# Designed miniproteins, single chains, part 99

Each design is a single chain, and the fold is of that chain. pLDDT is the mean over its residues in the fold that is shown.

## One batch from the design tools (miniprotein)

Design m3430
Fold by ESMFold2-Fast:
Structure m3430 (fold): chain A 73 residues (1-73)
Amino acid sequence: SDEEIRKLIEELLANPFSIPLPVTDDELAKKAEEEAKKLAKSLEEYYILTHALYTFGLEKKEEILKIYEEVKK
Protein backbone atom coordinates (compact mmCIF):
# COMPACT_ATOMS: atom_id res chain seq x y z
CA SER A 1 0.00 0.00 0.00
CA ASP A 2 1.02 3.66 -0.33
CA GLU A 3 1.25 3.90 3.48
CA GLU A 4 3.68 0.93 3.60
CA ILE A 5 5.82 2.54 0.85
CA ARG A 6 5.82 5.86 2.75
CA LYS A 7 6.79 4.17 6.05
CA LEU A 8 9.77 2.36 4.48
CA ILE A 9 10.98 5.50 2.66
CA GLU A 10 10.72 7.58 5.88
CA GLU A 11 12.77 4.94 7.76
CA LEU A 12 15.37 4.79 4.96
CA LEU A 13 15.63 8.61 4.70
CA ALA A 14 16.34 8.79 8.46
CA ASN A 15 19.06 6.09 8.23
CA PRO A 16 19.73 5.09 4.58
CA PHE A 17 22.66 2.76 5.43
CA SER A 18 21.38 1.25 8.71
CA ILE A 19 18.62 -0.99 7.27
CA PRO A 20 20.06 -4.01 5.40
CA LEU A 21 18.32 -5.11 2.19
CA PRO A 22 16.98 -8.69 2.78
CA VAL A 23 18.00 -10.14 -0.60
CA THR A 24 16.24 -13.46 -1.30
CA ASP A 25 15.87 -13.01 -5.11
CA ASP A 26 19.14 -12.14 -6.89
CA GLU A 27 17.44 -11.42 -10.26
CA LEU A 28 14.92 -9.01 -8.67
CA ALA A 29 17.72 -7.34 -6.67
CA LYS A 30 19.74 -6.81 -9.89
CA LYS A 31 16.73 -5.31 -11.71
CA ALA A 32 15.98 -3.01 -8.74
CA GLU A 33 19.64 -1.87 -8.62
CA GLU A 34 19.72 -1.19 -12.40
CA GLU A 35 16.50 0.86 -12.26
CA ALA A 36 17.62 2.78 -9.13
CA LYS A 37 20.98 3.57 -10.81
CA LYS A 38 19.12 5.29 -13.69
CA LEU A 39 16.99 7.39 -11.30
CA ALA A 40 19.34 8.18 -8.38
CA LYS A 41 21.28 11.46 -8.09
CA SER A 42 23.29 10.40 -5.01
CA LEU A 43 24.60 7.25 -3.31
CA GLU A 44 22.02 7.65 -0.51
CA GLU A 45 19.17 7.97 -3.04
CA TYR A 46 20.50 4.89 -4.89
CA TYR A 47 20.31 2.81 -1.66
CA ILE A 48 16.82 4.11 -0.78
CA LEU A 49 15.37 3.51 -4.26
CA THR A 50 17.01 0.06 -4.60
CA HIS A 51 15.53 -1.03 -1.25
CA ALA A 52 12.03 0.31 -2.04
CA LEU A 53 11.99 -1.12 -5.61
CA TYR A 54 13.12 -4.54 -4.32
CA THR A 55 10.57 -4.55 -1.46
CA PHE A 56 7.47 -3.36 -3.39
CA GLY A 57 8.39 -4.33 -6.96
CA LEU A 58 9.33 -2.49 -10.18
CA GLU A 59 5.63 -2.14 -11.11
CA LYS A 60 5.34 0.28 -8.11
CA LYS A 61 8.15 2.51 -9.47
CA GLU A 62 5.94 5.57 -10.14
CA GLU A 63 4.27 5.33 -6.69
CA ILE A 64 7.68 4.92 -4.99
CA LEU A 65 9.14 7.95 -6.82
CA LYS A 66 6.09 10.12 -6.01
CA ILE A 67 6.21 9.22 -2.30
CA TYR A 68 10.02 9.63 -2.16
CA GLU A 69 9.80 13.18 -3.62
CA GLU A 70 7.00 14.07 -1.14
CA VAL A 71 8.82 12.64 1.92
CA LYS A 72 12.32 14.06 1.16
CA LYS A 73 11.02 17.67 1.14
Scores: mean pLDDT 77

Design m3431
Fold by ESMFold2-Fast:
Structure m3431 (fold): chain A 82 residues (1-82)
Amino acid sequence: SELEAEREALRAMVAAGEITEADRAEFEAVLLAGLERLEQLPAADALRLLRLALEVGRILGLRPEVLARIEAAIAKREAELA
C-alpha cells in the first residue's frame, strides 16, 4: 500500500540519519497545527489520521510531550465513539 511504502521510506531515512533535529521540530509544528484541524472531522475520520500521526511521530522520534498530545487526542475521540 502507499502508506506502507511511505512508512518504509521514512524508516529508511531515519536509519540513514537524514532526519535532523530541525526536521523533527518542523514535523512537530505541522502535527500540532493539524490536531486543531482534526477536531473539525467526524471522530472515526479523525481517529484514522491521529493513529497515523502517532505512528509517524514514533518513527521520527518526536518529543514525548508531542506524542502524549496525540495520544490524548486519540483517547478523547475514542470516548466520543463509545
Scores: mean pLDDT 82

Design m3432
Fold by ESMFold2-Fast:
Structure m3432 (fold): chain A 93 residues (1-93)
Amino acid sequence: MDKEEFEKEVILSLATMYVATLKSHGLVSQETADQMLELIEKAIEESPDPESARKIVLAGMQAANKAVDEGQDDQAILDAVEEAIRQAKEELE
């Protein structure tokens, strides 16, 4: 069994559970949750290896968590995730 494929699947599962938790607690709308997952799935797919995918996804999740803790709205949470993913990709180049 391919360990790299398994690790990418684990990263996606953890991110999906995190976003689902935000949605279930009313911290983000369904539309925002769907957009966050689309960004995360794309980041994982475009990553050359599981280590890169993990770093990029963690950066996005950390940005989302900070925005939620600060009481920011859905758009600001989504913008924070997009910016963190973009910055993490640049750092891995």
Scores: mean pLDDT 84

Design m3433
Fold by ESMFold2-Fast:
Structure m3433 (fold): chain A 73 residues (1-73)
Amino acid sequence: SLSKEELDAAAQILGAATIYVASKNAGNEESYKVAKEGLDKAVEYLERGDFQKAVEAASEAIKKANEIDEKEK
């Protein structure tokens, strides 16, 4: 079974991936780029076993992508 840290990181990465897919389908290129960049960084941190940084990277990507989406309204 996954550790609590691994599960938390996985949940945050799924959140970032969901925003990436939604932004891409909506045609918001800047938002999906930010979400994808953060998702890629989160995966790199997971591969290193740095779960705290993985969570932070995914959460930051979600926040920044949402800020871009709000600005483009």
Scores: mean pLDDT 74

Design m3434
Fold by ESMFold2-Fast:
Structure m3434 (fold): chain A 62 residues (1-62)
Amino acid sequence: KDNELLVKEHIAFAESLVKDGKTEQAARWMEDQARRYEELGYKEVAEGLREYAKKLRKLVEE
C-alpha cells in the first residue's frame, strides 16, 4: 500500500537521526509529521508515524 511505503520512508529517516544520536529530535520530527498527515486526511499514515514516535520516546526515557 502507498501509505505503508510512506510510513517506511519516514521511519528510515528517523532511524538515520537515531544513528546520529538524535533520538529525541527523531521522535519530535515523527510527532510533527504525524500531526501534519492527520490534518491532510492521511489517518493511517499519521497513526503509523505516531506509534513509531512513541517507541522512540521510550528509548529517550530509558
Scores: mean pLDDT 81

Design m3435
Fold by ESMFold2-Fast:
Structure m3435 (fold): chain A 90 residues (1-90)
Amino acid sequence: STLTEEQVAELEAEIPAIRAEIAALSDEERRELVEKATETIIKLLNDSSAEARLEYARASIVIVAAREAGLTEAVEEALKRIEEEVEKLK
């Protein structure tokens, strides 16, 4: 399954708002969002539905925005956890 053009446009429209939200948060609140986004990505790894792909994409945007906001170490830890879960599916 692939995201529709409408879903991609909706996600792209959400990016500035997500970036602004994360930029306004404290480092602790950013860590909580990264943790929730990581849990969402891991939960959805085996779900090929369009809805799951959309949620996966939103969670990925949160992680990228947190890295841009300077939360590098927490994001690197989150990406490592995701990679370990992906490896288990091989």
Scores: mean pLDDT 80

Design m3436
Fold by ESMFold2-Fast:
Structure m3436 (fold): chain A 81 residues (1-81)
Amino acid sequence: MEEEKRQEFLDEYKARLKKELTNPDVIEDGLKTVQEEIDRLLARGESVEEAKLRIEAGMGDPTARKRLAQRLNERRKEAEK
């Protein structure tokens, strides 16, 4: 379900922040920002998987950037019927 997928991604993101950052307060602030961004994207009708790809692309993952671009192109084509 969406809530389970959202929580799984947040747990993964927190683990990634801990690899890059050592200050717990900064990690918690970063996690809160990502939670708000996921909720915003879900409100726009995006899936948790798409929100995850957007955030990972924003973190500089080139694989996530390519995958996000492909999914966005596919969604646009499907919206055209």
Scores: mean pLDDT 73

Design m3437
Fold by ESMFold2-Fast:
Structure m3437 (fold): chain A 61 residues (1-61)
Amino acid sequence: SSTDKKIENIEKLLNELAKTSSVEAVENWAKWVLDEHKDEPEEDLKKIEEHIKKYLEQLRK
């Protein structure tokens, strides 16, 4: 689905940023991504939020 592809692209970008940027910078970028997707359907936004949340949890450990 288009949402699954968006999540895949977001995950790829977060992984690339994590290699070259601080945790703070990655968290700020994640907030920007959520703002860019705020007008998505509610269920799609929830999927994007969950994936980002899980990624940031992993990054902090």
Scores: mean pLDDT 77

Design m3438
Fold by ESMFold2-Fast:
Structure m3438 (fold): chain A 84 residues (1-84)
Amino acid sequence: SFEEKLKEAKKLIEEISKYFPEVKEKLEEILSLIKSEEEAIELVGSLRQMLGVVETLIEQGREEEAKEVLKESLDLELEELLKK
């Protein structure tokens, strides 16, 4: 359901924000643009991928690169949602 996917997205946003609190505002902005279950499913997939990349880079001691990759991914996600 749409509500279940929004709940999954919120959990992923909380997990990502634990690593980099500074991106929370942009993550919340992205979530506010979600208008359908299809968009929510796509966002959950994107957030899971972002979290995986961030965790992998942090485990490798590449924390600054993890932050930059995350910021770039969020900018692209926001741009894509604004086009829809």
Scores: mean pLDDT 85

Design m3439
Fold by ESMFold2-Fast:
Structure m3439 (fold): chain A 74 residues (1-74)
Amino acid sequence: SPLDQVQALLAQIDAIEAAYAAGQISPDQALAQLGQLLAQVQRIRYAHADDPEVQALADQAEDRIFALVQRLIG
């Protein structure tokens, strides 16, 4: 389902955050991976624009990506 797809992307964001916090990946590697996940989140969001539950999870995923990007570039 689209909900399962967004939840899987949220888990991938958490994994990137954990790897970065542990010093296992560089800021550039984290940014590249987050950019790919953002594109996937936006694709699901546009395909399911009338599904409020999908929109809510996509919003959560984008918020997490943006917060982590700010930490990486700041």
Scores: mean pLDDT 89

Design m3440
Fold by ESMFold2-Fast:
Structure m3440 (fold): chain A 94 residues (1-94)
Amino acid sequence: MAAERLAEFSRHLGASEETVRRVKEAVEAAEAGDGERAIELLEEGFKEAKTEEDLLAIASGAATSAELLRDRDPEAARRLEELSEEAERRAREL
């Protein structure tokens, strides 16, 4: 499952367990077609992120969720792509 692979990636990256949980739940929501829930979880994670590793995990989760929603919810996919870019930008500034 994409959610489990991304959770493993986030742990390997050194993201916090809270960030790993949010990323996993967001990708699971995206796999189910729930774009609003995926956005909610990742926006909350982005707001609370304190480390480069947390921000990179959120960026990866947002990009993966956007890909999963591209055909089912293009507007949610666009918002998630924007969030991914913003999270990567903030990670580079830390």
Scores: mean pLDDT 87

Design m3441
Fold by ESMFold2-Fast:
Structure m3441 (fold): chain A 94 residues (1-94)
Amino acid sequence: ERLEELVRYYAKKVGLEDKADEILEAVQRIVDFIGRPVDEETLRAIVGYVVELLYRTGKLPKTLSEIFILATVTVASPEDRELLAKIPEEIAKL
């Protein structure tokens, strides 16, 4: 499925069709931040997370830190996520 079709499908499901272009931009920023090809399953997870975030909070990820967090939770395994969550603490020790 193309990214645009996937975004429109999930946006429509939660009544946010008017925000589809904004959601697409946010998802594209996360994919660009990852910097490598993402599989269809990972792409669906990113789209789902962004749509849920907008639905729950009324806000899209706009800052690099928000994009970093979303990229981390969507591509990392549970074990890798726990490791990556320690990076801010390790940087603070430097």
Scores: mean pLDDT 65

Design m3442
Fold by ESMFold2-Fast:
Structure m3442 (fold): chain A 81 residues (1-81)
Amino acid sequence: MSKEEEIKKLFKEFDKLVEEAWKIYNDPSLTKEEQIKKLEEIRDKAREILKKMYELGAPLNRIFILETAIRILDKKIEELK
C-alpha cells in the first residue's frame, strides 16, 4: 500500500470513530458513566491514528482536522462529568 493510500485509510478509520462517538453521545440507553468510558476508548483510538498520521508525514490540513476533532471529543467528555 502506498503512503498516500495508508493516510487515506487512516482518515477513513478516524471518520468512523467520530461517527461512533456521536452515536454514543446521543444514545439515551447509556448511562453518563458508560458514555464517558466508551468516549474515552474512542479518544484513545483516535490519538493512535493521529500518531500514525504524523509518522507517515500526512498533510498539515489533515493533521489539523484530526487534532480539532479530538479536542471537540475531549470537550464533550468534560461536559458529561
Scores: mean pLDDT 84

Design m3443
Fold by ESMFold2-Fast:
Structure m3443 (fold): chain A 100 residues (1-100)
Amino acid sequence: GGLELGRQGVADGRRGVELGREAIERVEELSPQEAINLGIAAALTGMGGIIGGELAVRKAEKDKLPQADLDKARALGDEAIALGEEGIRLGLEAMRLASE
């Protein structure tokens, strides 16, 4: 359901942030290609969080969930999107650092 999609979106967004932070922290220790690969993984995983968050809200609305569950789905969707955007930002920064 929409709540499950929202929770998955949050998990994907968090994973994107973790991968992006790892890539930035390790950029000096990694080869440029390894740092770029981690940055790509962070950005793609973060995008998964955004998609999951948007789908969670749409699914909850389509299923005509009670208002309390719609509010929960929207909160999870907003969190997933925010985390996904941060994962993309960190991934792109890691790729930039690896390229300089």
Scores: mean pLDDT 87

Design m3444
Fold by ESMFold2-Fast:
Structure m3444 (fold): chain A 53 residues (1-53)
Amino acid sequence: GLVERVNERLAKLGLPPITEAGLREFAASQGREEVTPELADELYDLYVRASGK
């Protein structure tokens, strides 16, 4: 369910969606084995800032 939330928000900004697998891999790379709403929001913020202010 979390990836859908991220994708919905990304779509509102005209950014491409991410996959559930991608989100999980990112979480593991960040040292967090579980995917939480906070982690998903952090990834979203990172993507938005990287794409454009």
Scores: mean pLDDT 76

Design m3445
Fold by ESMFold2-Fast:
Structure m3445 (fold): chain A 76 residues (1-76)
Amino acid sequence: REVPQEVLDKGLDPIDRKRVNDVEILPSRHQFSEESIKKYLASGGTKDVVDGTPIKESDVVSYIDVLKEAVEKVTS
């Protein structure tokens, strides 16, 4: 794997290996800092660094937005 398992187990950002701030979630369901993922995509990143799943900017969701969508689906 491109990312050491220890980094994932500690809940660190897989892109910059630092503590996650302003949590964003990719298809791998691992936590990333908003700033680090924006920089990664801006530099031409096209896949999730954890599992290699193809991604685009629209696949990045904030934790708060995920919670809002879950609540809306229960009501619909």
Scores: mean pLDDT 64

Design m3446
Fold by ESMFold2-Fast:
Structure m3446 (fold): chain A 91 residues (1-91)
Amino acid sequence: SVEEKLKELLKQVKTPTAKALVEFVTLGNEKDFNEVLSKLSENSKKFLTFVWNGKEDLDPSVWDELVEKALSEEEKKYLTELLKEKVKEIK
């Protein structure tokens, strides 16, 4: 089930941003992705697109490291808030 998949993936991540990404890519659809993407900086757009396109193949255990490497502190905070708001709308 989607709920079981989400629980398994969430065990692999530690940071608020990586947790929000896991929930978003598991629960969101293409429309949700495009709506979030439209609000982001070019760097954050590239990062979210990379994660979204690789969501079936990416090992979530590396997502905390990918977030820290790719995004500034300001970009992480902003992305986390947008993803949390979108996930709340989906539920």
Scores: mean pLDDT 84

Design m3447
Fold by ESMFold2-Fast:
Structure m3447 (fold): chain A 58 residues (1-58)
Amino acid sequence: SPAQAALDAQVAALDEEMRAQLRQILATETDPRRLAANSINVIGDWFDQVLALKRQAA
């Protein structure tokens, strides 16, 4: 459906943004504990956004 295609495109955009943020953290953070914490936060934010988007489309 057009709604499903739009949802898939929005999820793909969020996936790309998450990967870009993770690459930035890996490039700039030298502390392993901060790297882990910042990465977990980015993944958590991504998951919340994807979940909210899928709930809106249901």
Scores: mean pLDDT 87

Design m3448
Fold by ESMFold2-Fast:
Structure m3448 (fold): chain A 90 residues (1-90)
Amino acid sequence: GEVEELLRLLRRTIARLRAIIARVRALQAAGRSLSAEERLEVEVEIGIARIVIGVARLVLRKLGVEDPELEEAIRELDALIDELEALLAA
C-alpha cells in the first residue's frame, strides 16, 4: 500500500544521496572543489531529500502507525543529509 510505496521512495532517495556523497568524496580525494553548478545540483538533491522526509513523517503521523522500517529509513536519510551538508561546508 502507501506505506510500502513510501518505503521504496525513501530507499531510492537514500541510494541517490549515497551516490552523491561518493562522488563528492571522490572529487575531494582528487584535490578538486565542486563547481558552482555541481554545488547547486547537490543542494537541489538535499532539498528533495528533506521534502521526502517531511512527506514520510506527515504520512506516519496522519495514519497513526509505527513502522520500524520507515522510521529507520527516515533516520538513515537524515544522517546522509547531515553528512552531505558537512562535506559541502568543508
Scores: mean pLDDT 87

Design m3449
Fold by ESMFold2-Fast:
Structure m3449 (fold): chain A 90 residues (1-90)
Amino acid sequence: MEVTVRITGLSKEEAERLANLLENEYGGEARIIGDDRIEAVLPLSKEEAERLANLLENDYGAKVRLIGDDRIEAEITGEATHDLPGGPVY
């Protein structure tokens, strides 16, 4: 199943790092929108989508919403933004 992911509130460097993570970790296509945002389409199950939501919430302090079965929206509103160290490769 394809899941559309939108992430906002990123620096340009965090956007690049997270886009690479989404492509390498989840095997999808991620695009950086020119205002430090990411839109991605990922071949995720519902469980993988929930796992990604947890990652964004825990590592970025994001406010994450799952909309239906095929959309994730995340806004980085928290603190403790560290470089994503590669995250879980699975």
Scores: mean pLDDT 73

Design m3450
Fold by ESMFold2-Fast:
Structure m3450 (fold): chain A 110 residues (1-110)
Amino acid sequence: MEELEEAFRLLEELIDRAKESPVYRYVAQIAATMLAELLRAGRLDLVPEFIEIAREMFKLADEGKTPREIAEEVIKRLEELSKKHPEAKEVYDRMIDRVRALLAEAEAAA
């Protein structure tokens, strides 16, 4: 699946940027968590939506947005996706919980 290959390539780029940036470290952790949850659930059909969210996180991080501002946008998108795909609600709920937990960890480290 070309979308899965693109998702892994994007994650690798985020991980590389995480070496130099605390914000990119947070973004890479969210992206890795979301992709892992989709793979675990067997929901490869949702990988294109993951790519859109990952690209938005990349853009927000490049624009100098804080982890909190990025988390708010990601949670908003995941809540919208949960409404569009109610059968995947549990997957999106786990992603939202992890976004919040990783934000708390990032803010505690600052």
Scores: mean pLDDT 83

Design m3451
Fold by ESMFold2-Fast:
Structure m3451 (fold): chain A 87 residues (1-87)
Amino acid sequence: KELEVEELEGLARMSMAIGDGETFLKVLKQLAELEAYETVRRLAKEYRERAEELARKAEEEGDFEKAEEIREKMRKVEEEVEKLLKE
């Protein structure tokens, strides 16, 4: 069964919403295979912005350990996305 770029984009956002970073990255890899690099870059930015907002909220609530965990997961996603977008 073939997933169109738009369907994969929706799946990536759903994975992001439920905190499933592994499925999110798997979907981004499929988008990169379809050469949808602009969509990959946009989704990665949305993930970073969401993660940073959640980390900031955790810091405001005094939960610095949770904020660090969120940022660490964000860095891993960023590293993987850079690999997908390189030659």
Scores: mean pLDDT 78

Design m3452
Fold by ESMFold2-Fast:
Structure m3452 (fold): chain A 93 residues (1-93)
Amino acid sequence: DRKEVILELEILLGLARIALGLAKLLGEEVPKSIVENLLERARSLLPRLEGEAREVLERGIREAEELLEQGKNTEAVEALIRGLEEAIRLLKE
């Protein structure tokens, strides 16, 4: 169901934004385990998406994974947020 997928993406976006906001407030990087959990949840939603919405989320996940490998955990979360926001936008068209 499209509405259910949108809600799950919006919940994940909310969790990612909370993690990012708290890390910035504390002057710390987002913990690696939190980034890995967010990425795992995003990957689990990919089979439920089609077309451009799936492609933009896949791109956001790949960018986030590359940043995570560089130890840029906070930037990885920002990349995932961009992918989630664009996927949600496309699904609401």
Scores: mean pLDDT 90

Design m3453
Fold by ESMFold2-Fast:
Order: C-alpha cells, then structure tokens, then sequence
Structure m3453 (fold): chain A 105 residues (1-105)
C-alpha cells in the first residue's frame, strides 16, 4: 500500500522501531481488528493522552520538526501512525500524506 510505504518513511524519520511496531500488531491481531481509529492510541501510545498525541502530530505537520520530541514520544507517534496505515489506510491517508510531506521538506 502507498499509505503503508509513506508510514514506513515516517517511522524512519521519527527514529521509530518498525520491527517492534509490527510485533505489537501481530501479538494483538484480534484486538487490532476490533479497534476503531480513536482506540488505536491506547494500544500504540499508552503513555500519551489522545489530546497530547494529536497536538504533537499537528505540531510536526506545522513545523516539519521532531526536535522537541523525546525518543519515547517519537516511538509512540511512529507506532500510532504505522498502526493507522495498516488497519485504517483509507481513513488515515490524508493525515499520513500531510505528515510525510512535512517530514520530507
């Protein structure tokens, strides 16, 4: 999927561990299938509130910068974005395309 390929590049730019994310998806495959987009944050970014996660993603889109993010926050955002691309490619396409464009400017 083009959306998944862009999400992989976002994970790379964030310094996220793609293998760890894929392992988490596989271990939670049944749970992942039942999740909506809003519930994905609980699985992939448990240390961030939904509000904090959305605010940090919007800041990246606005600035193109990840300098203000901790390694833990980068991994959480990377996991959430990759999870969206794998489970909900149609719903996440616009978000992933915007984030991809900003990180590659």
Amino acid sequence: SEVEEKAEKIVEKLGGDKEKIEELIEKNKDKFKELDTDSLYELFAPNLSLTELIEKINEIIETGSVENLSEEEKQSIASFIYGLAKGFPEQSKELIEKLYEKLNE
Scores: mean pLDDT 78

Design m3454
Fold by ESMFold2-Fast:
Structure m3454 (fold): chain A 87 residues (1-87)
Amino acid sequence: SETLEQQLRAADVMIKIAKENPEDHFTLGSAYYLKGEAYKRRGDLESAIKAYKESVKAFELAEKQGVPGAKKAKEEAEKEIKKLEAE
């Protein structure tokens, strides 16, 4: 089983790699989504919401590029934000 800290570290590595290719918005969105999931599992809801919001921004750019699945990925990140803000 992955530790939450290992999952967070993996997401941060993916974010760094994705930023080296600024046109790969889908990979960046996926990396931020994984970071949001890691923070959510840790119970750090404010950090999770921030990560999911960055994920939404990246997936919106990927959707504009016509990347298959980007719209669905954006909607899933938006659902997570809504769920966490509905406390």
Scores: mean pLDDT 84

Design m3455
Fold by ESMFold2-Fast:
Structure m3455 (fold): chain A 64 residues (1-64)
Amino acid sequence: SEDEIIEEVKKRLDEVANTPGLSRDQILVEGMRIIQETLEKNPDLSDKSIQEIVDYLAEQVAAS
């Protein structure tokens, strides 16, 4: 389900954001790579789900 995809992506983004020694720019780049891979594997993912994932990455970057 899309909810399961969102939760898995958020978990991966949390792991990136909590990696010691990564800069904000590195967290953004690695997070965007994870999002791109998710979109490539799930081409039918809703705009709402995509926005939720993107907003979550932005929140993680801002908190770094």
Scores: mean pLDDT 85

Design m3456
Fold by ESMFold2-Fast:
Structure m3456 (fold): chain A 64 residues (1-64)
Amino acid sequence: MDPRLKAIEEFNALPEEKQKEALEAARKYLADPSKPLSVYAKEVGISVRTFGIAVEEVLTGKPV
């Protein structure tokens, strides 16, 4: 599986509460992009790659 598909799989495997935390952190990142993705990913307890999927979902307004 390519890295992007693996990240999507990992995001969808997260508990609903963790998915919500990741999406909220993604909104905060987009409001203040001066902080790196790794800061928000660490706060949620997920990988930077998986957090990138949450950012994509917020930007597109659709589940990835």
Scores: mean pLDDT 78

Design m3457
Fold by ESMFold2-Fast:
Structure m3457 (fold): chain A 87 residues (1-87)
Amino acid sequence: SLEELIRRAFEAIRGKPFSEVRELSEALNTALIYAQLLNLPLPDDEAIRVLAKNSYEGQPLLGNVPEEVLRKQLEESIERIKELLAQ
């Protein structure tokens, strides 16, 4: 599920320097932004919710983007997370 994938990505970046997890962190932030714009469920985890809120609040103009574009961006970020977690 998307919730399980987000949780796995978050745990993979936890406690590591950004330089070691930059690509995964960027893909996770993208997934969190677009999941929130699409009103999709997020993991029941306070740290993940705080990260999601902070990521979303940095993107003031994305609310005007068509749903089809939002779904495409979410799907691309999901695929990227899966690829990076397989490494």
Scores: mean pLDDT 79

Design m3458
Fold by ESMFold2-Fast:
Structure m3458 (fold): chain A 77 residues (1-77)
Amino acid sequence: SDAEKIAEALARSQNAEEAREIALELGLSEKVAELVAEYFEKHGEEFEREGKRLALQDPSKAREFLLEKAREILEKV
């Protein structure tokens, strides 16, 4: 799904430009890729910190967290 692709782009990226490029490579539209980059730029450090914390407790919780953020991005399309 597009949400899973967004979650993968957020998880694999080190910066906003990389997040945009990975989103496009995964087949997301230009509009969605730009929104992914914007979210990463504004919240990327928070996603990394919270994602790592959750992954240490339960990997499924880290995935759920990223999918929730992906859905927030998709609601803006």
Scores: mean pLDDT 76

Design m3459
Fold by ESMFold2-Fast:
Structure m3459 (fold): chain A 91 residues (1-91)
Amino acid sequence: MDAELAAARAHLERLGALASPQMRPTVAEARDLALELAETGKAESARGAADIVRGTTSALVKADPERADAIQAEGDAAVAHLERLAAQLAA
């Protein structure tokens, strides 16, 4: 488990790669926390993970306007997969 979790992880890793060296530790911390929450098997925790990714993505977009579109795309993709995971866990 789960294709959605694996996809979210891949997008979060790409988000980390896009982050400036200064922001990279912040992204790594947010990624690790989000993945811990997503791995709990609880829908509310997966939704919490999506909220963390949304907040982190917004901060990165503000910190790096030159990469804003790429950062937003990877963040949005990770959130979408985490929301699908939450929907699956709520069933």
Scores: mean pLDDT 85

Design m3460
Fold by ESMFold2-Fast:
Structure m3460 (fold): chain A 101 residues (1-101)
Amino acid sequence: IDAGGYIKKLENSKSKEELYEALRKLAELLGLSEEQIEALLKIADYLIEELGKPYGEAGKIIAEIAIMIDKGVSVEEIVDYLKEKYGFSEEDLEKIREILE
């Protein structure tokens, strides 16, 4: 499966297990470091457990973050993107920034 296939699996995730497996496979395919993979898993958990996002929505958001990391987008630019596109609060954006450090 190519990156697009794993992105679709993330967008269509119906459980935490499906989301985590698809995320790990996408990140491995993109060549992300173990540190970056752990950061993405922490953000996915935050979106689901603290913000109450549906698995598919959390999966879509985390896939976009993973691709931005792969493309070398800065943490500040990722945070700005999430604010503009998804309307995250300053508190939520700060938590995401801390994880991506």
Scores: mean pLDDT 85

Design m3461
Fold by ESMFold2-Fast:
Structure m3461 (fold): chain A 79 residues (1-79)
Amino acid sequence: MEEELREKLDRLERDLRGTEEYLDSLKSIPEDIREQIIKQLEGTIGLLEELRKQAPPELQPRIDRLIERIRELIEKLKK
């Protein structure tokens, strides 16, 4: 279970980085698409907060950092 959690966090971190790079490559993002991405990212924060409650103390800082990075990305998308 703990190993599966680490693998899940590794995938989420990789996916988030790919999303950041993809968004940086775009000259402009349509308003509707931007709003949808923000909603998806906010949903991911909720999932990470639930995951944090079940996570061992050693993994909680990783989850906290991931939540913070997602919040920073949301702020960038908000203009």
Scores: mean pLDDT 80

Design m3462
Fold by ESMFold2-Fast:
Structure m3462 (fold): chain A 70 residues (1-70)
Amino acid sequence: ASLEEAAEAVRLAVRRLTGVELSDEQARELARAVLAGASPAAVAEKVRELTGVALSDEEAAFIRREVAGL
């Protein structure tokens, strides 16, 4: 999947889980981490950094699966 497709997938997933709309730059930053193989814990920490919302490992794994399904 392209970075643009991954960024859109993470934006939608983060909005669904947190109610926060990421900027294009924030979505690309998170998408780069996911595409680089970041663990669920690392994805959760990045979402907390960007949104202030703490995700469970299951919720972070959902974001990873959304990108992997592209």
Scores: mean pLDDT 85

Design m3463
Fold by ESMFold2-Fast:
Structure m3463 (fold): chain A 91 residues (1-91)
Amino acid sequence: DVAEELRRIAEAARNAAKLAKQGKYDWASVEAQDIANEARRLAERYPEHREGLEKIADLANQASTYAKNGDGEKAAQYFEEAARLAEELAR
């Protein structure tokens, strides 16, 4: 069920945002890579959600870039946006 997979992405993104806010940038970057990879896999399986899933992957990649640069606030913002979009798509 794509809705369940999207809710898992949302939870992962919220956890990654928390890690970024705590200054755990390496962990946040690993989570971002996992989120982006999962969103891309789902985009291939569910073409009706492809645009939203590609946006989630992009947001996760942006979050990873900010986390690697030590900008936890920006990283968390992008993760929270990815979580919001994933929950919206799951409805």
Scores: mean pLDDT 89

Design m3464
Fold by ESMFold2-Fast:
Structure m3464 (fold): chain A 94 residues (1-94)
Amino acid sequence: LAAADVAANPTDVSALIVLGTILINEKKYADAIATLKQAIAINPTNAAAYLNLGIAYFNLNKYAEAISNFNKALALAPANELAQKNLAAAKALA
């Protein structure tokens, strides 16, 4: 779904991404995935949402889904070193 940037307040997307990172740190990966998918539904071009979604899938050993989301993060932010490193790790474990 190409970029209907739904006219959502940018702070709402940022709040969902922050909540997603908190849930990842608490090891609540399923809740993190649900929250980050909401962020992506509001803003499908947010690289941070895809990066954190990939991290959540990686921690669930869902490496194919992790790789897909890290690739999307890198398509949106090619210079993101964290996404590059996590993609390499996911490919090594896949």
Scores: mean pLDDT 81

